# Designs tried in a protein design run: designed miniproteins, single chains, continued (3). Part 29

Each design is a single chain, and the fold is of that chain. pLDDT is the mean over its residues in the fold that is shown.

## One batch from the design tools (miniprotein)

Design m8984
Fold by ESMFold2-Fast:
Structure m8984 (fold): chain A 102 residues (1-102)
Amino acid sequence: SKEQFLRDSTLNDMKGLEETAKLAAARLEEKGDKETAKELLETAKKIVEEGKKVAATGNPDEILQASLTVGVGTLAAAVAAVLADKSIEAAKEMVESFKKIL
């Protein structure tokens, strides 16, 4: 069904967020910013926990919104990892923006 496809797709997207956040956090720690790395991981965990609740019980519109939030979160985590190589301050600002998605 369309509803089952949307749930399964959202759960798969959440795994992508978890993996991307772990890689980004490792990069931030390598650059010496353990605090920002921790905040990134905690924010990703909260997005995934909320997304799992919505995927289990939400209507299609709610599940779609959760999927979009996970997608934006994954992009923010990936950008933070890239920024960590160029500017740790810019990476911190990206993580602060990521925290506001919730």
Scores: mean pLDDT 84

Design m8985
Fold by ESMFold2-Fast:
Structure m8985 (fold): chain A 93 residues (1-93)
Amino acid sequence: MSDEELELEITASMARMVASVTKLIAKKKNNEEAVKLAERILRNAEEAERRKDLEAVEKVLELALELGKAVDNNDEEKIKKIEKEVKELEKEL
């Protein structure tokens, strides 16, 4: 296994974990739109890993972390911005 393959596996695992935790936080906050967005991010992490696209997996991890922070802070404008970035990423996957 190359260092690049190891980095892909680790980053994808982190992205899935962060997205899953973010979904739980969103559910606790009763933010249904953030729950759906976290589920989309989780699917995008799985697709990017399947495609062996490290850049896409890194972007998914970044979006998952930003969504978690936005949901925790009740930042609805940031959540909308993240949704637009997720939609753009989905066009490339």
Scores: mean pLDDT 85

Design m8986
Fold by ESMFold2-Fast:
Formats: structure tokens, C-alpha cells, sequence
Structure m8986 (fold): chain A 71 residues (1-71)
């Protein structure tokens, strides 16, 4: 949990509360969501933050399998 939360907090515009929500979600479900749906769910106003978040999730799936929640 904590390591995943810290990973998401590196994304500009993602604070502790949003990082906690993201750490509890499946990364593949987050990537499957439309950018608009993801922005609405997290209350994000800046499209650049949504794009940076999606890039961070892709990096997690590719390079940090230890941060991925099982199921």
C-alpha cells in the first residue's frame, strides 16, 4: 500500500488522498478507463495530470510488478 501510494504521489497534481484511492485500484482497470472518466472519478481538472497519471500506471505495470495489487 504505502509504496504504491508514494509512487503515485510522484505524479504532479496527485496528492496523498488521490494516491491512496489509486493504490487501492487495479492498474489495468485504471488504464482501461477513458481519460475523462478517470478525471471525473478523481476530481482532476488538468488534462496534463491525467496524462502523467496514465504514464505512471503504464510504468508501474511494465517496470514495478511488486507495486501491483493481486486482484
Amino acid sequence: MEERKKFFMKVPGIGEKRAEILAGSRPEDLLAADPESLATALGLRDPATVEALRAAIEEMLKNHPELIPER
Scores: mean pLDDT 73

Design m8987
Fold by ESMFold2-Fast:
Structure m8987 (fold): chain A 71 residues (1-71)
Amino acid sequence: SMAILEEIERLLEELKELAPELAELLDQFYSAVKNRDLETAERLATLIATLNSDPRVLELLQRIGRLLKQL
């Protein structure tokens, strides 16, 4: 669904505001999601969560994870 992809993109932009250092990894994650490369997306999500333990970042990652299950 395009609407789900747009919401994921919006949440990723919010993540970049909170953790600008993760911007490149977040862009790689979104590319994997758009290409339905779920293995790469899951590996990148795990890496991102390991690099930043801010509760706001983790909450946004959880929201993105719920949206991925709807794709």
Scores: mean pLDDT 84

Design m8988
Fold by ESMFold2-Fast:
Structure m8988 (fold): chain A 62 residues (1-62)
Amino acid sequence: MTKEEIAEELAKRFNVPLEVAKRVVDALGPDATIEEIKARAQELAERLGVDERTAVLYLSLL
């Protein structure tokens, strides 16, 4: 699965713009799977008290 395919799936699952999803994939590196990105978003969401979509937006700003 390419980085672009992972970004497209992430954008679809979390309802975020593709550009945001691409930044998240780039930040977490080429070995990150969609499931690892979901786990990271869930961890951040729980830590910050926000929903997973908001956590994905925060990950894109790193």
Scores: mean pLDDT 76

Design m8989
Fold by ESMFold2-Fast:
Structure m8989 (fold): chain A 113 residues (1-113)
Amino acid sequence: AQQEIVAELEKLKRFIQIAADFFSSLAIAKGDLEGAKLIRETAKEVINKLDQAIEAVKKGDLDQAVQTLEEAIRFAEDRAKEAEEKGHEIAAEFLRLTANRLRKLLAKVKEAR
């Protein structure tokens, strides 16, 4: 169970790394340098929180992992709203995708508690 959760967290981390590179490149290609920066900075913070969640799961602290994932979801949602309000459409799409993936993983972590 814990090994499976760690594997899912690591898989999501890899997905976010790849998706951030892809979406930031698309934003740059369309001349949205601010959107590209928002993608990279948000991805870095979400990845950092995923690393914290992985360490919490490895220590058997599933409550801490849940809290950290909930913080990551709120952060991604706040950045998605900011991107939408400022017209950074590519960044908004990436950030909504990131938040949705985090929510699905949070549900799995809660089931393991």
Scores: mean pLDDT 90

Design m8990
Fold by ESMFold2-Fast:
Structure m8990 (fold): chain A 71 residues (1-71)
Amino acid sequence: MISDEMIDASMKVISLSVKKAVDGKLSKDEQIELLQAQMEDIRLATQEGQISEEQGQRSLEELEKELEKIK
């Protein structure tokens, strides 16, 4: 059984990835949403032990830098 939060994050990643493929680009707001959904996915994977805390932190730092570039 998966949480509503996991479903929401996964659906946002899928939806935005499909939109990027169809439209060839994402708006600034859509890029921010995609990065936030990816960060949530990494956070949940770290909590579940699928990745180490060190790997999770590194991935989150990289995604956060990408988010800052877009903002």
Scores: mean pLDDT 75

Design m8991
Fold by ESMFold2-Fast:
Structure m8991 (fold): chain A 92 residues (1-92)
Amino acid sequence: MDEQQMKGVIDLLKAKGKLTEENLEAAKRTLEAQKKAAEEGKREYIREAVRLQAYMALRLTQDPEAIRAEIAAITDPELREAALAGLREAEA
């Protein structure tokens, strides 16, 4: 259940007088687990976004040399690796 859905359910149960401390603690634990997963996935998301952008840029560009130069200029080695992976996929 996403965070917005959980908040909606809590509000409804509270309005109906059915919210218990046990249910509230369970909801808090679910939200904290989702927050941790989102933060851990943020770095992977950025790498995948860079990979896909490099892939699409090479496939759609009229100047592949410019795309390769831009990737070579990436100062973050992790993002550069992701961009190079995108280039390899585009050349496959």
Scores: mean pLDDT 67

Design m8992
Fold by ESMFold2-Fast:
Structure m8992 (fold): chain A 78 residues (1-78)
Amino acid sequence: AKEEAIEKMKELAREKLEGTPDGDLLLAILVSALEELKDKFEPKDIPIEENFKLFLELAVEEGVLTEALKERLIKALS
């Protein structure tokens, strides 16, 4: 379900961002963006890393994230 996919994304983000420089801030930004765009974001039946890329592209398109924050999040989540 959509809710399960979003929760799994949050879990993976916590795992990758906890203990990294600015990790808590980046996690808060990502979680806030996911919550703001929850009605517009449609997760696909694809690997979770690809869903992150799809989501971050949507967040930049909607003006919720800057391109620079998208790049930082992709790097931190890779």
Scores: mean pLDDT 79

Design m8993
Fold by ESMFold2-Fast:
Structure m8993 (fold): chain A 61 residues (1-61)
Amino acid sequence: SKLEALRRAIEERDVAAVNEYVEAILRGELVLSKKQARELADLALEQGLGGYAAFYWDLAR
């Protein structure tokens, strides 16, 4: 799924792939629940991607 591919991109720190999924989220092509957004924020923070963590935390509000 797109969500599983996004998790993998974050785990691999593939910034180019993560940015493609950010664009998909902003276009409404990938819809995240608040729970999924929080989980992605935590994962991004764990991987040292603080900017992406902040983006996902804002989606969870």
Scores: mean pLDDT 85

Design m8994
Fold by ESMFold2-Fast:
Structure m8994 (fold): chain A 100 residues (1-100)
Amino acid sequence: SEDLKVLELLLKKNFPEFAEEFLSKIDEEGKISVEDLLELLRKIAEKHFPERAEELVEIVEEALEKLKDEEGKLSLGQASDVVLLFSGEMSRLEVEELKE
């Protein structure tokens, strides 16, 4: 799947240490649950910004609630969009910490 290859490339570029764990959460239908995605994003946030992890997770939680299907799952394309949003917010926090 081209969507899977795009997601793999994004994960390896932005979160290489978590890429395999993230990909392991994709089901046989090519979807990932909001619960599994939030758990992974929280782990990433806690590793890089332990004092601001909740702030990062809260930003993507609203997007996840809007994107999820009736089973509480996201397509690979939607997962890629969330990874890009989360990566952008992490970059914003790095800039804010450098200003302090």
Scores: mean pLDDT 80

Design m8995
Fold by ESMFold2-Fast:
Structure m8995 (fold): chain A 74 residues (1-74)
Amino acid sequence: ALSPEQRVLAEARRRLEEILEEVRENPDTPEEEIFKRLLAVLMEARRALSDPAVIAEVEAAVTEVAKEIKKILA
């Protein structure tokens, strides 16, 4: 079974994957709206997490998805 922190990380990754798929389907989506959604995932994770290592994992996942989205929108 996953720890509570690992569940938050898994949920954040799932939401990031959903955002990335939406951008792939609709590449004309405004960049600002997409990055607001990415920031919301990070803020919710920071609110739910107390372990800085797990928070860093979420930040890394957000950064990776943001880079991929910028490539799609370029």
Scores: mean pLDDT 80

Design m8996
Fold by ESMFold2-Fast:
Structure m8996 (fold): chain A 91 residues (1-91)
Amino acid sequence: SLADRLAALRARFAAIAATLPPDLRALLATLLAEVPTVMDAFPDRAAQVLDLIDQALALAERGDFDGARRAALAASTELGIMLIELGVSKL
């Protein structure tokens, strides 16, 4: 399930958070906090965001912080679009 995938990503983030650059740590923390907001409305697109977060964590775990930033920014862009769409749907 998406919830199980999210829980696994949160555990991986918690394990490495102290070793991350502050900008990347803040970005990944925000992504993991906000992605549940869109999971029910946009499950397939939320799954793609979780894939990008997984990629960012995998890159960070091997010390590729520039690669991790690119993946996390891609996740942030996709999540931001979904949050705007969800907000507009409540108007």
Scores: mean pLDDT 89

Design m8997
Fold by ESMFold2-Fast:
Structure m8997 (fold): chain A 94 residues (1-94)
Amino acid sequence: MAELVIGLRNVAREKAEEVAEELSKLPGVVSAEVLSSEEVPGEYRLLVGPGEDGVLIRITFETKEKAEELAPKAEEIAREKLGEEAEITVEVVG
């Protein structure tokens, strides 16, 4: 299994949860989780910034190949849902 992490700034948790729900529908997704700033692992803190305003979406895929294939689509879905005001960073881990 591999993970795709999406760091979000200037995004309400509720909106991040909407994105995670849509991303959970992608083929090969095992789970999608929204982590508040305090729940974010130290290694991903730079993706969400300081304070409580940053959120991380962690998506688990069945394979690394699926995570890499679907990373552009996941970013597209996030940008469509959150718009231009959201600062979005996407990384494949695994």
Scores: mean pLDDT 77

Design m8998
Fold by ESMFold2-Fast:
Structure m8998 (fold): chain A 84 residues (1-84)
Amino acid sequence: SSKAELEELEKRIEEAKKQGEKKEKEVLEEAAIKVAEKLWKKIEKEADEEQKKAAAEQARKWAEEARKAGLERVAELLEEIAKK
């Protein structure tokens, strides 16, 4: 059911990854963090164990991509979510 929030988070991370200006990148990263927090709160309440596993795997992948792009804050949040 969290398809829209997952798609929004992916878009926010991609937008932040593409931004070359530090200040703009920080603003986009902050937006991605807010979407991630909202999404994972929903997953925690609604998702079964199999869905949670799939979400954790996706979070690990997004964390790696974010870290490579210098998005340390959202990467840290996604890594925390993935650890369970």
Scores: mean pLDDT 78

Design m8999
Fold by ESMFold2-Fast:
Structure m8999 (fold): chain A 95 residues (1-95)
Amino acid sequence: MKELFEELKRLLEELTARNIRDGAFSDEEEREIEERYRELVEKVLEYMEPFVKKLREADEKEPGAAAEKAFAEMPEEVKELLALQAERYAEILAA
């Protein structure tokens, strides 16, 4: 799982760096990138599904505190994926 996370992070870093240097991607390049990203995201979502379900069930029983505790008990890789998503948005906004 950590390998999928690292691959996704590298892809996002490469895409950001290329966009900054070369500007807009061609339609063909965007489609190829979209396919690669989609494959990685599907694998990540499959892994994440049980954790998302736990958060939803905890929040339904006791909003806030139970969901927060369930999130804190998640595997480190899940926390890192959420941190990567936040980092990606920060880079896009800074570009």
Scores: mean pLDDT 65

Design m9000
Fold by ESMFold2-Fast:
Structure m9000 (fold): chain A 62 residues (1-62)
Amino acid sequence: MKEEIVVEVDDSVESAKKAREAIEEAKRTGAKLVLKAKEMSVVLQLAKKEAEELGIETEVEI
């Protein structure tokens, strides 16, 4: 199990899927979620909100 799950996100369908999978893994393992992006996107905002609603410790790096 990972202490920290890092996922790179942009405004693509692949990034949305990766973010969702990372959120599920963080919820299951209790790991911290790190969302990395070049800039703020809708995918990043939605992923952060979903993780926070699930009580996942979340960090955003832009």
Scores: mean pLDDT 77

Design m9001
Fold by ESMFold2-Fast:
Structure m9001 (fold): chain A 86 residues (1-86)
Amino acid sequence: AMEAIREALRRATARAGGLYALGLYKALTVSEEIGKKLQAEGEKVLDDAGAAAVAADPSMADAVAEARAQFEKGKKEAEEYIKKLK
């Protein structure tokens, strides 16, 4: 049970980061509106997965906080990378 929750959280964190980075790229290359939509979808994927993990097991709160910290770090790295391309 706990392993399945941790795996789901790990996959959701990776998906959230990928959607956010794709959103930044699409904002630059295609449409700011499409880019913002993908960025918001990435945020929602992590928020939903984090809420589900804590609801399933309250001891997952620390793991969710770590996943959020990793996502925020990934966002900053992606934003700095895109800034250099402008």
Scores: mean pLDDT 83

Design m9002
Fold by ESMFold2-Fast:
Structure m9002 (fold): chain A 60 residues (1-60)
Amino acid sequence: SMAAAERLAAELRAFLESHGLEAEAERVTQDLLDMARAGASVEDLIAAASAAAREAKERL
């Protein structure tokens, strides 16, 4: 649902911004919300958010 996507996007944004990745936060959260608007499943959204967080951690 959009509510689940918005919550997931907010959590991902907060994580990325707390590590100084503001530009990446803008991009990946927008991508996540666009996926949700296009009808992506909650499972797909969780997978995408997890992948983005993992990639960001590798750059820290």
Scores: mean pLDDT 80

Design m9003
Fold by ESMFold2-Fast:
Structure m9003 (fold): chain A 75 residues (1-75)
Amino acid sequence: SPMLDAEQQLHRLLTTLPRDKRLALGRALGQAFQDAKSVEELVEAVRKVGEEFGLSPEQQEVFVAYARLRWEEVQ
């Protein structure tokens, strides 16, 4: 399942981060999901959050992939 694969990659990424950063990142991502009116807006917000938290481009793509799949499931 693409969603299970994306969730596993996200879980692995999150476990490499310090607890305080995981919580802050989780809050920022939750806000992006709440505020976004389109998948394009969500992807832009998720990329900006990743950049602000110092994630690599590869790590940011893990969040983007998860965000795209989750957006489809909640509609």
Scores: mean pLDDT 82

Design m9004
Fold by ESMFold2-Fast:
Structure m9004 (fold): chain A 80 residues (1-80)
Amino acid sequence: MQAYADELGKLGPEEARAEVERLFEEALRIMVEEGKLTEEQAREIRAAMLGERDLPSSWTEEELLRFAEELQRKLEEIIK
């Protein structure tokens, strides 16, 4: 994640943000299609990443990190 974020830093800040958001949306969409997430869970995660909504207190920081790793894996599949 960090190395990928550093590469995105070569783009303009707004362009890098838009690209990351687009890739996350695609990954969440695929995870919903695969049955790994519900549509509601994907919506909550997306809103939290955009700062529009807090995630439920049931999600621990460790669980979010594990989910982020799975999400990154899907993003790599989309990109390659």
Scores: mean pLDDT 64

Design m9005
Fold by ESMFold2-Fast:
Formats: sequence, C-alpha cells, structure tokens
Structure m9005 (fold): chain A 72 residues (1-72)
Amino acid sequence: MKVVIVNPKDIEKKFPVVAKKGGGPKVLYGPISVFFDILQNLPDDVANKYKFIGTEPPTDSSRPILSLPNVE
C-alpha cells in the first residue's frame, strides 16, 4: 500500500501514537513496509522525532529494519 505523507502531522493521524508526556520521540506501531515508505519521504530531522516499531517482519529481507536509525 502506498502511503503519501504531505505534512509530518499526518503521521500521527495515520498511526496510533504512544506519546510520552513532555518532549522526546513518539512511538509508532505498524507494518515495517509502510514505515519504510514514510521514512523515504521525510527529512531526517523529522523522522528522528519518531520511534518506529514494526509489528510484522519486513516484506523483503533485502530491506532490513536495522538499516533504519529509528526502527528496532
């Protein structure tokens, strides 16, 4: 599925966000393939404000989660 993110605020509308009170990265849960598409379309400084946690294995093993700075 192709996800088009025009504004950083749209991330919080499309994914459940577990926000910590105060500053710090917000945690997003969802499919790894969707996160990969989002990260390709966001500036690094915006992407670093979010922690992406995949709920399923990546669609393609040639695209490991560990290559992404904010995905575990």
Scores: mean pLDDT 54

Design m9006
Fold by ESMFold2-Fast:
Structure m9006 (fold): chain A 74 residues (1-74)
Amino acid sequence: RAEEIRRELEEGIQEVLDLAKAGAKPSVVASKITALFVRLVGETLSPDPEVRAIAEELLKQAREVAKEADRILS
């Protein structure tokens, strides 16, 4: 489960970056970023400490990717 959640979250992060690089509309990218952050924050509240650790690590990565997406779309 933890490994599967990690894969899903990593795929979500990559999707945001790919959409920004492809020149997707800012509203589409913002929607994907919002959904990703909701999922990440939810997983940081998991009763499983392994899932929480993964979510905290990837939340940090997602923040950097969101900044990069904003820079690409500017």
Scores: mean pLDDT 80

Design m9007
Fold by ESMFold2-Fast:
Structure m9007 (fold): chain A 97 residues (1-97)
Amino acid sequence: SKKEEAIKLGKELRDKGLVEFTDEVPSPEELSLALRVATALRDSPIREAVKYILAGIAGLDPEKVSDKEFDRLLFNVRFKSLPALTEFLEKAREIVK
C-alpha cells in the first residue's frame, strides 16, 4: 500500500542519514529549512505523502496524525542539506503516483 511504501521510505531516508528527528534547539539553518518545509507543505498537493513518511519515521499511525501533530513533526525534522530536502520531496511525489 502507499502507506507501507511511505513508512519504508521514511526508514530508508533515516538510515541514509538524510533525515532525523531531534528535540534539540535547531541551528538557524536547520530552523530555516524546517519552517520552509512546513510552510510549503500546508498548501502542497504532496502534503499527505510527506505526512505518511514523517509519521513512519516517528513510529506513528499517519491516519491518527492531526494537523497540529504534523506541524510538530515538520518542526522537529532535520535535513542534512537543501539537496537532502529536495530528494525527500521528490521521493514523496513518487509515492503519490
Scores: mean pLDDT 72

Design m9008
Fold by ESMFold2-Fast:
Structure m9008 (fold): chain A 113 residues (1-113)
Amino acid sequence: MEEEIKKLVELSKSKDKDVREDALQKLYELFQEDPEKYAEPLIESLLYVLENDPSSELRLRAIEVLKHLVETHPEEMEPYKEKIKKLLKKLAEEDPSEEVREAAKELLKLLEE
């Protein structure tokens, strides 16, 4: 189990965009089955994508997934709220993609309410 999580986290950092997307999707599926066990690896992988992924499409998707998690699993998200807010503030100001900047601003507003 722990080895499978580590493998998926490594695959979410793959040079191949499709491999990264598939790994993130699988982490999300595992989270839906056991939120307590998979919250940390999923959220940390999503935050890594926001900071490091060259694909604006994947960064945008990570924001959308985080928004869904905040709305559907607020208790699991609470320990990560301040880290997410700090990163979203940076993306809203500095991300090269206008679409990513706007999505970051919208999620920040949701977290501040």
Scores: mean pLDDT 85

Design m9009
Fold by ESMFold2-Fast:
Structure m9009 (fold): chain A 67 residues (1-67)
Amino acid sequence: AHEVARALLAAGASPQAATKVANLILENPDPTPEELASLPGVGPEQARLAADKIRELLAAGKTPLEA
């Protein structure tokens, strides 16, 4: 959640959009890009970036909170 929210903010997402993505990751650690893109303020590019980052961090042994 934390690292993905930070990456989204760096990519130009609003704090509100980053917070919604972080909350979704805490409920579902491996959300689909489609689920992420359904969140208000999250575009398809940001959804793909978030999904890729979540997968990378989980593969590295990070918890959903850290991802």
Scores: mean pLDDT 72

Design m9010
Fold by ESMFold2-Fast:
Structure m9010 (fold): chain A 90 residues (1-90)
Amino acid sequence: MKEEALERLYEELTKKAKELKEKKDYAKLVETVQIAARNAVEAGIPKEDVLKVVREALEEAGASEELKKLALEAARAGAEGRSLTFEEIR
């Protein structure tokens, strides 16, 4: 169900964002968010709902505005079936 899938995505991304933020591994965060967004859209979740969950998960993880922007660009690319590296967004 859509609500259960979005809740699971939120929990998973919040956990990963906290972990990767502490490690300052922003390249891995970009990769992780991009893959998660692509998989969610391919599973039938609307792109706008995926982007909203990504924003909320990064907010909960205590991400800076710059990191939230980076993650949202990665999520948008993934949702659109595109690939972006950290170097391309940074």
Scores: mean pLDDT 79

Design m9011
Fold by ESMFold2-Fast:
Structure m9011 (fold): chain A 64 residues (1-64)
Amino acid sequence: LLDRPASSPELQEQARLYREALEENKKDIEKNGKPNYAKTVLRHEIDKAGEEIIKKLNEEIKKL
């Protein structure tokens, strides 16, 4: 039972996972010369999650 801010490290972990998935997709394109459809769908979801994380970070900065 602790009142600790878990959002920051949790958001960081999600951002890292999304970034790694994006990096793998880029390497797949370079090797095969075309994107994998399944990875393309994931990329769209990654972009949306990234926008949400950035907005939350900006709000925290403004509070300072």
Scores: mean pLDDT 60

Design m9012
Fold by ESMFold2-Fast:
Structure m9012 (fold): chain A 77 residues (1-77)
Amino acid sequence: LTPQEQAETMIASGELKASDIIKVAVSKGKGDTYLILGPLLASGQLPESALDYQALSKVKTGDLTLDDINAAKQARD
């Protein structure tokens, strides 16, 4: 599976949320936008549905790897 396919499957099954992917992206210093979105998500100012596009877009552009998606799942557990 590609990173995008794995992320979409895990989000659809409820095993992963877009917020979990964003937390991993922020921790790895990927994309200044995620540094802003992380605190807003934590404060409840952004709905998770608004972040699905951002998380999946970054997976599609190659900013996140398969290992990053797996790390997001591990961190959630």
Scores: mean pLDDT 62

Design m9013
Fold by ESMFold2-Fast:
Structure m9013 (fold): chain A 70 residues (1-70)
Amino acid sequence: DDDILEIIEQSKEDVLKKLEELSKTKTKDEIKDYVKYLEDIIKSKYPLMSEKAQKLMEEFIEELKEYVEK
């Protein structure tokens, strides 16, 4: 469903902006904890998501982890 994909894309952008702001004031470890928290929340919602949405969210989690390791 295009509407769900659009919501996911908007949520990605909002989270990435928040991580950028947090990176100015928070330690790398605190940001990693935040990303882990988001991963757990996202995975808890997988039973409510389509297979396509789950794959997109898995890719997003990987992007967040790469962002923190940079």
Scores: mean pLDDT 73

Design m9014
Fold by ESMFold2-Fast:
Structure m9014 (fold): chain A 82 residues (1-82)
Amino acid sequence: AKAEVKQVEGSQYKITIDGEEIVGDSGVAAAAKAGEYISEKTGLSLEEIGEKVGEIMREKGLEANPENIAKATAELAEELLG
């Protein structure tokens, strides 16, 4: 799967997964909605998805901010939905 992240209006973020657009009022909100989408497609729990997102962020040395959380969630979507 291909996934992309874009900041839109104000603090809103859009995560696109294979053309499916997921918008949240923040990067964290967009990541949470994308996590629900990944959960539905993979059968993984939201807890397992959160753990995997945290692992990606740790491996890449990313700061825990809304943009990086959204980006790590998009990368997880590419890995799991590929």
Scores: mean pLDDT 81

Design m9015
Fold by ESMFold2-Fast:
Structure m9015 (fold): chain A 69 residues (1-69)
Amino acid sequence: SAAEEALERELLRLHVLEGLSGETARRAFEAAMDVVRAGGSAEDVARALEAQGLSPAQARRIARAVMAV
């Protein structure tokens, strides 16, 4: 899906450019996609990403990108 592609791209960027571990990126992807599939809001997606170790700023930016598709 477009949401899945946006999420993968943003997490790959954090992994390559900002030092997010591949393990954290994988967990963040799974957690965020579970929220998206359940019909959650951008705020719910951001909270799921923060729970996996992303900063609030990273989580909000990614949640907006994912929910804009």
Scores: mean pLDDT 86

Design m9016
Fold by ESMFold2-Fast:
Structure m9016 (fold): chain A 71 residues (1-71)
Amino acid sequence: SAAAGRALYERLLAPKLDPVHGDFAPGDPRAPRWAREVVVAFLRDPKAFDPTAPALDLSDQQIEDLAAFLS
């Protein structure tokens, strides 16, 4: 769920990825929104999109919850 994704983002990703949304909180209408499929693909293999991205060890359920929150 988006709520579960928000909790995961704040706990696991926000300390590492605070700049990802710049001055806008995730879910703010002004924040960039990515298609859910792109978010899921990025979370599964961040280094395939950006070699400098952090390695993420997330379950399929955590990826789906984060994608629901971020997209």
Scores: mean pLDDT 60

Design m9017
Fold by ESMFold2-Fast:
Structure m9017 (fold): chain A 71 residues (1-71)
Amino acid sequence: MKELSEEELEKIAKEAGVPLETVKRLYDLFKEKGRITLEEARQLAEEFGVSLEAVIKAARIIADKTGAEFV
């Protein structure tokens, strides 16, 4: 999986409309599992108090940049 810089994660946070901490947590899950499910995205949206749509947008951007899977 391709590594993302903190600057790239900050840009993803701004583009998706989520806090940087949310993007970092998504990125860590992609590194650990190689994929994230819609249910895991929903759980993160609830934990961070952000919209599911915004978390899905961030997850798709990370998956595209890293070659990981969003299902």
Scores: mean pLDDT 82

Design m9018
Fold by ESMFold2-Fast:
Structure m9018 (fold): chain A 103 residues (1-103)
Amino acid sequence: ASAAELVRQAALLYTAGMINVVAADVDGKILSGEERQRNVAQSLAGANANFQQALALYQQAIELSSPEEQQQIAEDLQQIGKSIASVAPAISQQLNDLSQKAL
């Protein structure tokens, strides 16, 4: 796989993770009790799994990338990390660390 293919796959996984975050927010507002707790927990678990897989693919993409491509990926990782910091702080930190290594 090329760096570009890995970045594309990572971006799709990140998007899936963000859909899970939106689902958790919606269910947290419209559901109640046991169903709310279950659905929110399941959606957030799905978000974390998707973000973790995206992180692994970004790590592989950086190793295959030119310096110019690494800089672009690092900028994208910083933005992604900021967007998920409240919902996945550990993965956000790992994305930030990876972006600093790529610069």
Scores: mean pLDDT 85

